Designed miniproteins, single chains, continued (2). Designs and how they scored, part 54

Each design is a single chain, and the fold is of that chain. pLDDT is the mean over its residues in the fold that is shown.

## One batch from the design tools (miniprotein)

Design m5856
Fold by ESMFold2-Fast:
Structure m5856 (fold): chain A 68 residues (1-68)
Amino acid sequence: PTLTVEEYLSTIPNPSEELKKAAAEAVAAIKALQENPTPENRAKADEAQRRFLQVYAEELRRRAAAEA
């Protein structure tokens, strides 16, 4: 992926609380992995990033539906 979590978040004006929470969890998990690169922290970072992208995609779909 070419964008950071913060860069993705900046593409959405007035992001939802769900998207903000998912972004915070992803950033925290990535930081934990950088500080202690264990298999557990890698799995948590991968899961948190996947969850963030899912919430982000749902937010984009809601906006596209409102504009259509």
Scores: mean pLDDT 79

Design m5857
Fold by ESMFold2-Fast:
Parts: structure tokens; C-alpha cells; sequence
Structure m5857 (fold): chain A 82 residues (1-82)
């Protein structure tokens, strides 16, 4: 659970989008969580790490989820803000 979320954040900070996507898909499949739940967990982990995203980026993530964008695009939005 929490360890995998932290690993996703570290992969994003390292610029390793492929690794972040792989871990995210495994976490979603294993724990049966959707993109909105995963985004919430990632935002919480970023906030704890002292890396809160700005309101504009949070809105872009919410819009991408509502539009049914793939997890790869959601993670790219986060990575572009780190």
C-alpha cells in the first residue's frame, strides 16, 4: 500500500515515468483502486513530502480523470510539476 505509493512518487521525481506507470498499474490492479483513488493517495504522499501541487495542477488532474485519460497522462501531469 503506502510503500508502493512512495515508490511511485520517487520514480516520478527521478523522471522515470515508465517505472511509475508500472507500479501504479500493479497497485490499482492488486488493491482494486481507481484513478481518482490513486491520484488522492499520490497527492497525500506529495503533501507529506513537502511537495504540494498547485491548484492549477490539481484541477488538470481532476479534469483528466473525468475525461477518462489513461494513468500515464495523469502521472505525466504530476511529473511535469515536480
Amino acid sequence: GSDLVREIVEALRAGDLEKAVEIAKKLMDHYNIDKAELASLLLGELNRAGLPLDDETVQRIAEAIKEGKPIEEILRIIADSL
Scores: mean pLDDT 85

Design m5858
Fold by ESMFold2-Fast:
Parts: C-alpha cells; structure tokens; sequence
Structure m5858 (fold): chain A 55 residues (1-55)
C-alpha cells in the first residue's frame, strides 16, 4: 500500500546513520507494539528485513 511504502522509506532514512544493532532493536520495538496499526508494523518489518539483507 502507498502508506506502508512511504513509511518504510521514511524509516530507512531515519535509521541511515544509526548503528545496525540499535536500528534493529528500535524496529523490533515498533513491530511488537500492539498500539500501532498493522500497516505501520508492516512498514517496520519491511525496513528490518531490508537492513538485514543489505549485508
């Protein structure tokens, strides 16, 4: 969805200068947060997967 894609790009930019371990820990927190809508958790999962795949 356009909202998931837009949030994923924003999250990737926000974590670009963050150490990988810290970025993954923050994204895991977003994925586990039941107060966030499912589309936002999906965006966080996509960014987490992308960061792990880039190495």
Amino acid sequence: SPEVDALAEQLRAAYADVPLDDAIAHLDGLIADPTLPEWAREAARRVRDALLAEK
Scores: mean pLDDT 82

Design m5859
Fold by ESMFold2-Fast:
Order: sequence, then structure tokens, then C-alpha cells
Structure m5859 (fold): chain A 80 residues (1-80)
Amino acid sequence: STPEERAAALKERLLELGVSEELAERAGEAFLRGASSEESRELQAEIAIELSKKDEEFKEKALEEVEETKDYELLEKLKK
């Protein structure tokens, strides 16, 4: 595969994981440009933080909704 194909695959994979389009594009372009190890580490950290925030924010909002509405079905989904 070419670097262009790998960059496109990286963007697609990040989008599938729930990374923002902006960050996924930045990562793909950095890969294609041959970004420095430092820039690559910074991008990896941003991706990890965004994915962590998405999971944690979803859980936090879901718990707030359960407490507000007494939605025990949502609570059961959070336990699995």
C-alpha cells in the first residue's frame, strides 16, 4: 500500500472510533507529510484524550439522565 492509502485508512479508522473529523484529518495529513516523532506523539495524545472524553462524557451524561428520569433501562446498559 502507498503512504496515501495508509493515510486514508488511518483517517477512516479514527472516524470509526469516534474521533472528530478535524483531528482525524490532522492525523492523516501529519502521517502523509512524515511528521516528526514529537508531533506524532502529540497527535496520539490528543486522540487518546478525545476518545477518553467521549467515553467518560457519555457515561456521565447517561448517569445524570438516569438520576433525573429514573430510567433503569439506561442504567442496565451502563453496567454491561
Scores: mean pLDDT 68

Design m5860
Fold by ESMFold2-Fast:
Structure m5860 (fold): chain A 55 residues (1-55)
Amino acid sequence: SKQDQAQAVSDETVGRLDELGARMDAATTPEEGAAVDRETWGVVDEALRRLAAIS
């Protein structure tokens, strides 16, 4: 169902954001932190696009 598809996107996104949070905590330079931040916004953008496609 569309609800199951939306739940799967949400669960996957939460897992990816949790991993990115751990990588941010491990970042030792501003450049490493900026790279994780950029990837985080990419993950959010992808999740929003996938949810919009499910509507």
Scores: mean pLDDT 85

Design m5861
Fold by ESMFold2-Fast:
Structure m5861 (fold): chain A 67 residues (1-67)
Amino acid sequence: GEEAQVRHLAETGTPETARVAANYAREKGYPESAQAFDEAAKALEKGDLETAERYLREGVRIMREAS
């Protein structure tokens, strides 16, 4: 499912993969998930790994709940 693809992107933990996940979520009609992945990408760019992990998990959970 689409949530599985986003989960794999989130697991790679780079700003680039977080942005790809955000764009994917936005295209699929999950703006709240896309916002979470955008925030994760910003946190990764700042080196805030704990904040990034929380947002990545939130984005994945939103899409999983919607499926």
Scores: mean pLDDT 77

Design m5862
Fold by ESMFold2-Fast:
Structure m5862 (fold): chain A 70 residues (1-70)
Amino acid sequence: SKIVEELKKLRDEARKLLAESTDPEVQAEAQHLISRIEEAIKNADKYSDEQLELIVKAFKAELERLKERA
């Protein structure tokens, strides 16, 4: 689905940040974010579209905060 594709894109961006960052705190937070995105992808069928949109928005905000620190 379109939302799952967006979650996969966010996962790829978080993985890139993890690979490029040398800050241990950013690496740890990026790894936790990747794990949570993977769980959201795995469980996407268990959420409403509204819930998935909120989850995507939250992950985008968290990824942007991590990028600012990297």
Scores: mean pLDDT 86

Design m5863
Fold by ESMFold2-Fast:
Structure m5863 (fold): chain A 106 residues (1-106)
Amino acid sequence: MTVSDLINQFIQAVDAGDLDKAREYLAKITNLNDLSLFNDQSLKAAADAAKAALKDPSATDAQIVTAMAEAAAKADGQIFVSENADGSPVIVMSPEQEEAIRKAEQ
């Protein structure tokens, strides 16, 4: 499955209201393991950013994924966008927010 296929499936899942599937596809695109990092607003913001980026036929898969990750982070306000060794974006939670969640689950 290509990154482009994952982006299209993510958009379709958000539009269908299947937010659990949308989290799964976004996690595969961003290479994240924790699907609980994304609230409904972050998922919708990422889908809107992907749709906007896809209107530019010269946009690369990496540029689209970066726009999605940045939109999700801005909508959540609690996550950061970082970069993997291969230059692909990865969404990470702040250390303070990660600690708060860890304490709440104990």
Scores: mean pLDDT 67

Design m5864
Fold by ESMFold2-Fast:
Structure m5864 (fold): chain A 69 residues (1-69)
Amino acid sequence: MSELERELLEAIYNLDEERARELLERLIKQGHDMERLIARIEKAAAFFESHRDLARAALARELKERLEE
């Protein structure tokens, strides 16, 4: 996993919505592997959902939807 992908997941975990959106835009601009990034965020969202962590799950879902556009 790239350092930027890890930082994005850490921002989601910390509920740092501003930082998470900033990192997502940077990954998009850099031509990162979007398919792999979508899969990573999907796994994180599923993990949060399984633990009833609705706020983190919602943020992860929002970021995934932006990547799928």
Scores: mean pLDDT 79

Design m5865
Fold by ESMFold2-Fast:
Structure m5865 (fold): chain A 73 residues (1-73)
Amino acid sequence: MEELLDKAAEVALKLYDEGKTKEEIRQALVSLGLSEEVADRVADFVELLKKSGIKPTLDELRYALRLAERELA
């Protein structure tokens, strides 16, 4: 589980840097094995940061993923 969240955080950060859309990020996270609810929540978070001009850190993404997993999955 924790290894999956670490990999998901790395993928989300990479896709943010590549300028990918919320939908593309969501699909990538689901493809890694995250539930659709967790993937959608994290993709929303990344989209919000992108619109605000804020680059997330890997630790921030790990925290968001763990929070979404605890709350939704």
Scores: mean pLDDT 81

Design m5866
Fold by ESMFold2-Fast:
Structure m5866 (fold): chain A 58 residues (1-58)
Amino acid sequence: SIEEKLKELSINEIEKLPQKDVADFLGVSVETYSRWVQGKVAVSPEVREKLEDFLLKH
């Protein structure tokens, strides 16, 4: 689900999508985004909805 889509974004980030741009779109720090991808912290409900909308549209 969201974790799998975050891994897809990580692969795209390695290729051509910088983590900073995604974090900026979600209104969070790059460090917070990186920790979500690593599974170290939970995604807040409001950011989760923004992330789901972003991934659904992209």
Scores: mean pLDDT 63

Design m5867
Fold by ESMFold2-Fast:
Structure m5867 (fold): chain A 81 residues (1-81)
Amino acid sequence: DDALEAWRRMNLHTLALQGNKKAQAELSRELLTQGQIQLENGKYDKALSKYREALRLAEKSGNVSLKTEAQNGIELVNKKK
């Protein structure tokens, strides 16, 4: 399971670097989840880093909903700092 998850993430990262919009959107969703976890743990700088990377990938993928979610995450972290 860990090996399959590591392979999946490595493959998504590679495809996202190659300009695959679906991979960019999937990686953005993973980063949004990671940002939420860091925020819940009070790790605001780590949460900001994850949300900013999610926003960058959402913009590259052209996914407006993910872009909005990432922006909302950044605003929420900034209110908590």
Scores: mean pLDDT 83

Design m5868
Fold by ESMFold2-Fast:
Structure m5868 (fold): chain A 94 residues (1-94)
Amino acid sequence: MKALEEEEKRGKEVAKEAAEVVEEGARRVKAEAAPEDAEWALPLLEAAKRAAERGDIEMAMLALAVALASSKSAGHEVTAAILDETLRRVAELA
């Protein structure tokens, strides 16, 4: 039957893909968002990327959801749109 090692290897692949999705989101925030939004959102995206790299996809999604909620509350539509897309893509990998 199933070996734990096969599940761990699969988890590592998902973790890498999730981290790459978050990194793409961070690049878009740097390119498209206002500098003030980028300075605030980028640390949360870095935290999400590090969580994804550890295989903690739930924590990565939580960090992105917090960043998204804060962006919406502040009226930062561009940053919120990037974070919503990034969160959706990470959730699709989970």
Scores: mean pLDDT 78

Design m5869
Fold by ESMFold2-Fast:
Structure m5869 (fold): chain A 103 residues (1-103)
Amino acid sequence: SREEELKKKAEELAKTTTAEELLKEAEEIAEKNNDLLTLGVVTALKGSIAGKTEEGRAAAEKEAEEKAEEFEKNASEETKKAAELIEKALLIARLEREKKKKE
């Protein structure tokens, strides 16, 4: 499935990058394209990940995932690329939490 493919991709990406680095790339793309909505989503995610409980982080990530999917359907190629980076960052964050839960 698409979700399984993205999870495997996130596992490979997590070997060379972090969720924070991917979110920064998405932020830079949004800034260059003057995409204030995507920039707002990335900024909110960075703040939410840093300051929330585990439940609060999961809720914020789900909201961001839904927003990224909506943007992907109706957006320019640049916005789609930023949305894809956000999805990958969220998958890496989930993978990290899954590993932490086992310990």
Scores: mean pLDDT 67

Design m5870
Fold by ESMFold2-Fast:
Structure m5870 (fold): chain A 99 residues (1-99)
Amino acid sequence: SVAEEARRLVTAALRHAGISERDAELAGRVAGETARRLVELGVPPEAALQAAFAAVLGGIHGRPEEAARLAASLAPPELRDEVYRVVLEAARRLAELLA
């Protein structure tokens, strides 16, 4: 599934970047859930993966609104508001989990 792929790819990428196993796994779970929600809303798999990565980076860097705007701008126009909301929620949740 796209959700499982997002979880696995994000976890591996963050571990390779030197982020702790615990934080990488937390981010991976947030990415997987974000991708699942977006696919259920009709977002194409590739765009859902990109949005999940944006949510993780936004959470880690404390820029959730910027990440949500970027992800929404790359999504299908008819799903822009939904992608913004989902990515914003995910990025904020990850920021809280990493604090």
Scores: mean pLDDT 89

Design m5871
Fold by ESMFold2-Fast:
Structure m5871 (fold): chain A 90 residues (1-90)
Amino acid sequence: KEKVKIKLTKLSEEELEIEIEGSEENVKAAGAVAQYHLEDVKAEAEEKDGKTVLKIRGKLKGLSAEELAKDIKEYLETNVGAEVEVEFIE
């Protein structure tokens, strides 16, 4: 099974940084869910050790960081069958 790792860092009560690591397909799917719930988004992507790493920074549109992490995890586990690891930094 493909594994997706998600790291969330609270920069403030409204501003969040998300790092998503996995296959390109799964990272793009996770990034789309994250960006739907964020505004003023800045995103960068790189390839690392045969995996895609996507780093997204933005402002929450009304969800908590914990609710956003749950939505991404549930989407990936339910719709793409990935194993998802979530880590909060801060």
Scores: mean pLDDT 81

Design m5872
Fold by ESMFold2-Fast:
Structure m5872 (fold): chain A 69 residues (1-69)
Amino acid sequence: PRLSPAARARARRLLQREFGLSDEQAEAVIAFWEAHPDDRAGFKAFLQREFGLSEAQAQQVVDLLDGLA
């Protein structure tokens, strides 16, 4: 699924506030999520590897983005 412009702006803000990501990092997270809709395990691994998020934090990002779609 693709986020609407409003949902994308909200997702970027939430990723920055809740997980300490920069605007560029938040955009990279959203781009990966949109490009790989059927690979949630790979998405969580990406979040943990690239941004140092825990498994629980990676799951929270998945839930956040899926809830905005």
Scores: mean pLDDT 84

Design m5873
Fold by ESMFold2-Fast:
Structure m5873 (fold): chain A 61 residues (1-61)
Amino acid sequence: MKNPNAKEIAERLKAAAEQARAQGLTDVAKSLYEGAAIFYRNAGDEEKAKEFERLAKEASS
């Protein structure tokens, strides 16, 4: 494919963000959650996109 499946990228970013958060890397987790939200939105998953936007905001607090 010219572009990878957006949902696959979002799921990989989600896993990386959760791992980073579990390790206390809140700045890294925030960036990864923001990325996951963008790709979930591009995949048409608005509910997950909004969920991960909230997680990114929480990680920055």
Scores: mean pLDDT 79

Design m5874
Fold by ESMFold2-Fast:
Structure m5874 (fold): chain A 81 residues (1-81)
Amino acid sequence: SIEDAVKEIREIMEKNGIPEEEIEKIVKRTREALEKGDEKGLLESIARAADLMRRKQGKSDEEVSEAVKEIAEVLAKTVKE
């Protein structure tokens, strides 16, 4: 479900040290994009999370790539018919 996807994405972002205020913004955009089938909105949400991990948390490109992969896998499960 969209609710389960949002919860899992929140947990991934929390584990990577993204602040709750930023998580809420990303989660809101992700939910809206999933409800509308907005691929661009989903990609922008993932890109924002990756940017925050790199810029604010000092995560390596490898760590950011792994987190992005986890988020993408959650989204893929949610959009499967």
Scores: mean pLDDT 79

Design m5875
Fold by ESMFold2-Fast:
Formats: structure tokens, C-alpha cells, sequence
Structure m5875 (fold): chain A 63 residues (1-63)
């Protein structure tokens, strides 16, 4: 999944939150600023990349 790959790269420090949000925006119906904030909060909360990717998809379905 492109979403899981990008989230994993962000969590591993290969991408900034801004870069990850930009790459995720075409795959999610959410603003880049919303994706960036969600990524920062999920990483700070210590969730797994798999769980973080799943939560972003839930936000996309509700938007």
C-alpha cells in the first residue's frame, strides 16, 4: 500500500511530516495540513505504522 509505505518511511525518519503529507494527499481525500498534523500526533502517541495507516484511511472514509 502506498499509504503504509509512506507512513513507514516517515516513522523511520526518511521523510518529514510535510513530505509524507504531500505524498499521501493524492491517496487520501484530506488536506495536506490535516494529514501532517495526524502523522505528527500518531508518531508522538507511539502507534505502529500499520495502525497509523489504518487510522488515516478511517479519516478519509469519514471525509
Amino acid sequence: SPILETVTRYFEGELSAEEAARLLAPHLSLPQSTIRRALEKLKEAGVSPVLAAGLLRLEDREA
Scores: mean pLDDT 79

Design m5876
Fold by ESMFold2-Fast:
Formats: structure tokens, sequence, C-alpha cells
Structure m5876 (fold): chain A 58 residues (1-58)
């Protein structure tokens, strides 16, 4: 349902916001950059699942 799609998009937004904050706080730390990259990938997965759900409910 739309609520499930909205929750996945919200989780993706939260993950991207966390990644951005980490990079702003420690831009030169390679471990922080890796963590931010993982969080961005998780956000993309959540958006991908939301896209699939939206297509199935179309």
Amino acid sequence: GQQGIDHLEQKADELQAKAKKLLEEAPDNPDVRLEAEVLEGMAELNRGVASVVRKLES
C-alpha cells in the first residue's frame, strides 16, 4: 500500500540525511566516507523496493 511506499521513502531520506551529516562532520576520515557510502547504498535499496511495490500496485 501507499503507507508502505511512504515508509520506505522516509527510511531512504533518513539514511541519506545521516550519510550527509557524517560527511559534514568528518569529510577526511576514510572510515566515515565508507560508512556514508554504505548508508547511501541502503537508501538506494529502500527506494528500489518502494519503486517495485509502486509498480505492483499500479
Scores: mean pLDDT 84

Design m5877
Fold by ESMFold2-Fast:
Structure m5877 (fold): chain A 93 residues (1-93)
Amino acid sequence: KIDELRAKAAAAEKAGDNEAAAEAYFSLGQELIRQGKYDEAIESYKKALALTKNLIKQGEILDNLSEAYRRKGDLEAAKKAMEESKNLYRQAE
């Protein structure tokens, strides 16, 4: 799964499909969380966040990034990501 998701993300980036690449990195982050690889998950979520222009997707990525930080024990980073997510959902109203 992880190698397939990495290949999918790389292919989407090469094609200039930033939204498809963001989706692949987001899915990669979720799989990395499931395996307890929190630092790698944080990196994958940050890549997904940088690639998408969709405010709702950015909010969802930030929610998952907050959870990854919380599982790692970085409560300040988790709180900051959650506040950023809240602000994006407020803008999407």
Scores: mean pLDDT 83

Design m5878
Fold by ESMFold2-Fast:
Structure m5878 (fold): chain A 59 residues (1-59)
Amino acid sequence: KEELFEKAFGNAKDDPVFQKLKETNPEAYQRILDAMLDIAEEMGVSKETLERIKKELES
């Protein structure tokens, strides 16, 4: 479960559509990121893993 989320977020980091969204509309990117992290937390992904993913995607 946790591993699947890490793979999904890792793939998103290298996704050209996601990268362009981060550059052209950081507000929408942050909203999508927050929603994805909220869903992951609701599904039981640890707060430590969520913080790690958030830091990686925001860098």
Scores: mean pLDDT 73

Design m5879
Fold by ESMFold2-Fast:
Structure m5879 (fold): chain A 65 residues (1-65)
Amino acid sequence: EAERERAALEEARRLQKEFGLVDVEVSGGKITVWVKEWTLKTIGAVLSLVGIGIRYGFSVEVKLA
């Protein structure tokens, strides 16, 4: 489980860097992402994170920063 959380976090952090997301966290079977505002770029990043969640069996939660 810790290995899966670390792998998911590493992929999520790559998306954070690419799309300029505020923060990302993986804990307790959940990926949490913080976004400053809704843009087409941010929506695309969230969809990519949902794909990561499906692959690793984690839920995705989006929060406004």
Scores: mean pLDDT 79

Design m5880
Fold by ESMFold2-Fast:
Structure m5880 (fold): chain A 117 residues (1-117)
Amino acid sequence: EEEDVKLFNLLIQAEYVKKELSKRLDEIIAKTTDPELRQKLAELKSQVDKLLDGLIEAIRNKDVETARKLYEQLKKTLEEIVKLMKEAKHPDYEKFKRFVEAALETLERIIDELEKL
């Protein structure tokens, strides 16, 4: 029963991270004037969405090994987006970088708590 409540709270946190990342990436893509960079960011956003969907499913199934693997892939993809934004001198770079750091810390904590269930 306590484990069910904890799992529910972890899922809410993961869904919130997904919603906020998707919203922020859509705003960044909309502000990107370079067509090649816009396309690359849209492709990376598609990867982020798929990885987060997989991570949320792994959390729901209490599959810690799959969750950690997907987290690692998600971290790499988000770091690539941040790098592209830095190189392009995107105005939202610093704000998005800080958000990504906080989001990754939240997801890592979720997986650590999942392992304790």
Scores: mean pLDDT 91

Design m5881
Fold by ESMFold2-Fast:
Structure m5881 (fold): chain A 88 residues (1-88)
Amino acid sequence: SKKEIEDYLKKGDIAFNNGKYKEAAQSYEKAAKLAYKSGYENKKKIYEIAVEKITKAYDKGGKSALEGLDTSLLIYPLLDNIKVDFTK
């Protein structure tokens, strides 16, 4: 639901502001997965926002910020853009 997406984005923002970039990225990933599953255009924008926030967590925390993410919808676009190998 929209509330669950907003709750995960808020969790991510709290973790990000506390310098916990790995936890932030994990929370943003959950928000993006929920947004993608909705299938609506406004949810696509939420997905994009969550991916952008994960990218910012990577910029601040480096490779370790992304090591907690799975190989689902979020990691695939991120790998195309930043060429990070999560299997190592």
Scores: mean pLDDT 70

Design m5882
Fold by ESMFold2-Fast:
Formats: C-alpha cells, structure tokens, sequence
Structure m5882 (fold): chain A 72 residues (1-72)
C-alpha cells in the first residue's frame, strides 16, 4: 500500500541520515546546527550531492529517491 511504502521509505531515509551523521564529522556538524528536520535533510542532501566522493554521491542519490517516495 502507499502508506506502507511511505513508512518504509521514511525508515530507510532515517537509517541513511543516521549513518551519514555517525561516519562524517561534517554531516554531524550540519545536523547539530540545523533548526528543523526539513533544514537538516536539505543541507545534508546538498552536502552529499556536492561531494566529489562517489560514495557520498551514491548516498545522496539513494536519499533523494526515498525522499520522493515519502513526499508522494
């Protein structure tokens, strides 16, 4: 169902964000300075997308894909 898909997508997004915060000190800094969950998601996504690191770019692509499901 759409509701179940959105719930699962949200859980996956949270897991990706949590891993990024735990593994990248710059992502942790962004999270600590964010004023809302929306700002946190946007700034972390922007940071990962602008990275020259292929792993961070892949993480950004996955995060953006699940965000589209949650916003549907």
Amino acid sequence: SPELQQTKAGAVMLAILTEAILTDPKVKEIAENAKSSKELQEKILQYLKNSKDPEKQAMAKELEEYLKIVES
Scores: mean pLDDT 81

Design m5883
Fold by ESMFold2-Fast:
Structure m5883 (fold): chain A 100 residues (1-100)
Amino acid sequence: SAAAEALLAEARRTLERSAAALEELMRQYRKDNPSWSDEQLLELARAAAEAERRALLEDVRKRATQLGLSQAEIDALLAELERYHEGVERRLLARLREEL
C-alpha cells in the first residue's frame, strides 16, 4: 500500500540519520577516550545500533497498526526494515573500522 511504502521510506531515512549521528558520536568517544580499544568502541556502536533498531521497529509497528495495515503487511514491512538496518549497520561498522 502507499501508506506502507511511505512509512518504510521515512523509517529508512531515520535509520540513515541515526547511523550518521552514531558515527559522529563514536569519533568523539575515540577523541575523548584514546585509551579505549577499537573493539570496545565497535561493541558500543553495535549496542547503540541494536537499541535504535528495537525502538524504530516498535514505533513502526504501532504506526502501521494505527494506519490499519494488515498483519501480513506489517510483518513484511518490519522484515524489510530489519534487512535495511543490517545493511546500514554493516556500512557504519565498516566506516568506523577504517577510521579507528
Scores: mean pLDDT 85

Design m5884
Fold by ESMFold2-Fast:
Structure m5884 (fold): chain A 69 residues (1-69)
Amino acid sequence: LGIPVSARKMKPGEKPGPNELRGIVKEVKETSAGKVVTIHIPEVNADYVLTEEEANGLKPGDEVFVVFE
């Protein structure tokens, strides 16, 4: 599937694009290295961790599309 490189908030009625999977923001944590965003993707039953820059403006409970390279 590749490496997750970014995530964006889903718009109402939007479908996943190529190399995108639906996910749900599970948590946002502040660390010494900056904020990290954990996103759960039900289709693959896995959690992915992205930086705040890769997942800009997301908060827990947001429905998102995760982009893979």
Scores: mean pLDDT 80

Design m5885
Fold by ESMFold2-Fast:
Parts: C-alpha cells; sequence; structure tokens
Structure m5885 (fold): chain A 76 residues (1-76)
C-alpha cells in the first residue's frame, strides 16, 4: 500500500542517516523529501509539519529521534 511504501522508505532513510552520522541539515532535508513523497503517494501525515519545525532547531541526534517517533506513530 502507499502507506507501507512510505513506512519502508522512512525506515531506510533513518538507517542511512544514522550510518553516515548525518548533520541536522541533512536530516531536515530528508524530512522534506519524505513530506514530498507522502504528498505524491496521497498519504496523510498529521503532525509532520510540527516534526519538521522541531527538527530545524534540534541536534542531529534529536532530529533523528523525532523521525523515529513519527515512524512508530505511522506504524500504529
Amino acid sequence: SPKEELIETLEKVIETLKRHRASRDAVVGALRAIKSLAEELGVEIPGFDEVLERARTASAEEAIQLMEEFLEKLKS
């Protein structure tokens, strides 16, 4: 399903960001890409703009944690 595709993509993106010790700006860029993908797939992601806003002022590690928390909410 479109939602499962978004979940799988988000899981892979989080893994990649962790492996490469991504900067906060790279994490924020990845979040913007996920938002664009969700719009393309027609998947609603309530609360995601708040996640994006919080990530912009967070550390890289905190921004990744915000992505992981959002992923768990999507899987529920």
Scores: mean pLDDT 85

Design m5886
Fold by ESMFold2-Fast:
Order: sequence, then C-alpha cells, then structure tokens
Structure m5886 (fold): chain A 95 residues (1-95)
Amino acid sequence: SLLDELREALREDDAERARELTEEILRRDPSLAPELLELAEEAAEEGKLEAAEAVYEVIALSEYASEEDRKEAFEKLVELGVKRLKEAVEKVTSR
C-alpha cells in the first residue's frame, strides 16, 4: 500500500519519496492526514527529520487536507525547523 511505502521512505529518511507519497495519499484520501501526521511524528522521534519535515510540509500546504490538519502540520513543521536550526548552531559552536 502507499502507506507501507511511506513508512519505508520515512525509515530511510527519504524526503523526496516521502513528499511524493504523502501528496498521492492525500489526493486519494484526505481523511488519512491524521495518520500521516502520526507517522511523521514517529519518524521525527527516531531522528528521521528530513522525511518528517517533507510530510508536514505537504500536509500544511495541501488543498485536500482539513484546516485543522493543515494547522497541526504547520505547527509541527515550525517546531521541527526550530529544533534543526538549534542543533545546527550547537554543532558549529562546539568547534
């Protein structure tokens, strides 16, 4: 299934494939947006930040997803962006 393919893309931190699969899933069934958000959050917790960011970005910008799901995705995208920026600054400063 497309969801199984998305789980594999998230596990491999494949942002491009995660983006394409998320767009296709939402086009076919926008009610799956909450499940996609959950999968992206699990991936982010496992350090798969690039693929998780791609999923949140697609949902936040989706014309098919509900306003509530788009808002949640946008909030998660901002939180992830802040975390990545902080980690990048700490990495540079530690040298």
Scores: mean pLDDT 84

Design m5887
Fold by ESMFold2-Fast:
Structure m5887 (fold): chain A 90 residues (1-90)
Amino acid sequence: ERKKKLEELKKKVEELLKTNKEIREKLEELYYKHLLAVMGGDEEKKKKYEEEMLKLVMEALNIDISSLSEEEKKELIEHIFKLLDELFEK
């Protein structure tokens, strides 16, 4: 049940990135800030930008972030980064 809900949420994230230019631009800014934090070895900034990305996406989908477990949040963050890598790196 939770796994199905998470897969449906991943599909909604993919559609959001495809259709919403404003969200894409905000996520692009966070993506590069995260990349700089990774390159600098700043784990605190890395986690901060991951949480900001997740919050931005969840608010855009009108879904309560507190409804997700920490494991579900990590899986969604990884999925968002996969989509952004495909979008910006081609």
Scores: mean pLDDT 80

Design m5888
Fold by ESMFold2-Fast:
Structure m5888 (fold): chain A 73 residues (1-73)
Amino acid sequence: GIKGAIKKIVEDAKKNPTVENLEKLFLAAYFSKDPELFKTVYELVKKHFPEDAETFKITIKAVAKLFGIELDL
């Protein structure tokens, strides 16, 4: 089911934080409109790609706002 698929995407991104796995997690956040998944993607980007974190933060906040979600990042 969808919940199981999202859980696997989260676990894969945490175990192997590749660009591909983080993109899958971002898409999961986007389609589920889940603020906690958006925060999880940002925390992993900040940890593993710190040079890109501020640009990604601006992008992710803008995307979440399209769904009426304000992210406290």
Scores: mean pLDDT 85

Design m5889
Fold by ESMFold2-Fast:
Formats: sequence, structure tokens, C-alpha cells
Structure m5889 (fold): chain A 97 residues (1-97)
Amino acid sequence: SKKKYEELVKLLVESLSDPAVATAAVGAAMRAMADGLDRGLSGDQIRELSLQAFLDSLSRHNPRIADLASQLSPEQVAKAVREALEKVKKAKEEKKS
């Protein structure tokens, strides 16, 4: 539902605002991408594998992220991650004035 989507975005923004948590999640996604390339997976499969590794890393910091993601469609989860990344990016750009 809309409330679960909004809660997921909020938890993703909070988790990604921690540099150590964000670095671990990006590192996990990059390792999954390298594995996918080595296995000869398609671009779509590599994106899915990388997104799952990213979410798994964040869920180790906050298990509620995994619980919310399991209750949403894959499309809604991907959209929530994109929205959270844009919000974190804008917050960093505003601090660099």
C-alpha cells in the first residue's frame, strides 16, 4: 500500500544517510554486478542481482527494510530505491552550497 511504500522510502533515506551503511550497500551491489558479468548474465539480470544485493546489505542495518520490500511489488521496491537515492543526492547538494 501507499503507506508501506512511503515508510520504505523513509527507511532507505535514513540508512543511506549513514556513509558507512551506504558504502557497504554500494560495495555489495558492485560485487553482485561483477559476479553477474562473470556469469554472462543480461543487463536486466545484472540490475536485478545488484538491486537485491543492495537491499540485503541495507536490511542487515535495518531488518524492517526487508520486511517492507517483501510486502511491495518489485516495481514499487525499485521505484522506492530510486526515490531514496534522489532525496539523499539533493540533501548532499544543498549542503555543498
Scores: mean pLDDT 84

Design m5890
Fold by ESMFold2-Fast:
Structure m5890 (fold): chain A 60 residues (1-60)
Amino acid sequence: MTLEQAYQYGYDFAKDSLKRGVPESSSITGTALRGIGDGWSDEQVLAAIKGAEDAIEELK
């Protein structure tokens, strides 16, 4: 998986989570993505977190 793919995954995950009414951005970017990123490299997890942060900023 490329870092661009990890970023897009995090972006899409956060976008879908916010549309479903997940109450906290920190829950999406921290706890939720860390769980999803289990088994990924640290670089991939960080890229996914950045994607999620960007999605949250755009949707707020």
Scores: mean pLDDT 70

Design m5891
Fold by ESMFold2-Fast:
Formats: sequence, C-alpha cells, structure tokens
Structure m5891 (fold): chain A 78 residues (1-78)
Amino acid sequence: MKEAEELRRELLDVVREGTKKSDEAYSKATTQEEKEQIQKKVSEMVGLAILAIGHLLDGDLEGARKAIEELRKLTEEI
C-alpha cells in the first residue's frame, strides 16, 4: 500500500514534468517537423502513463515501476 502510494506520487511528478517540458518545447518550436516530433513523444508518454496506471490498478508494482522509468526517459529527451 505505501509502496503503491509512492509509485502513484512518482507517476504524477513525472507527468507534471513531462507536461511542462512538452508545453515549453512546443511553444518554442518554429517548424512543422519540430512540432510533429514533440506530438509523437507526447503520444508515447500518454501511452506509458496509461500503462503505468493499469499496472498500479492490477497491483503489478514491478510493471508500474518499469513503465514510470520509461516515461521518465522520454521526458528527459524533451
């Protein structure tokens, strides 16, 4: 229970960071190619966030950790 709560908080923090970074990157994008790259990364981040939520609901803490880690890596690429 405490472990699942910590993973939930980590997921929310990563989503907030990713949203902030993607918003800043999109606002600075000047070409169609840059905007499309940002949109692709945002779609991948959303998919990983949904996957992490699914694992948390199923009680699969290992799957949740892996999904959150992949999400964090994508946010760092922005």
Scores: mean pLDDT 82

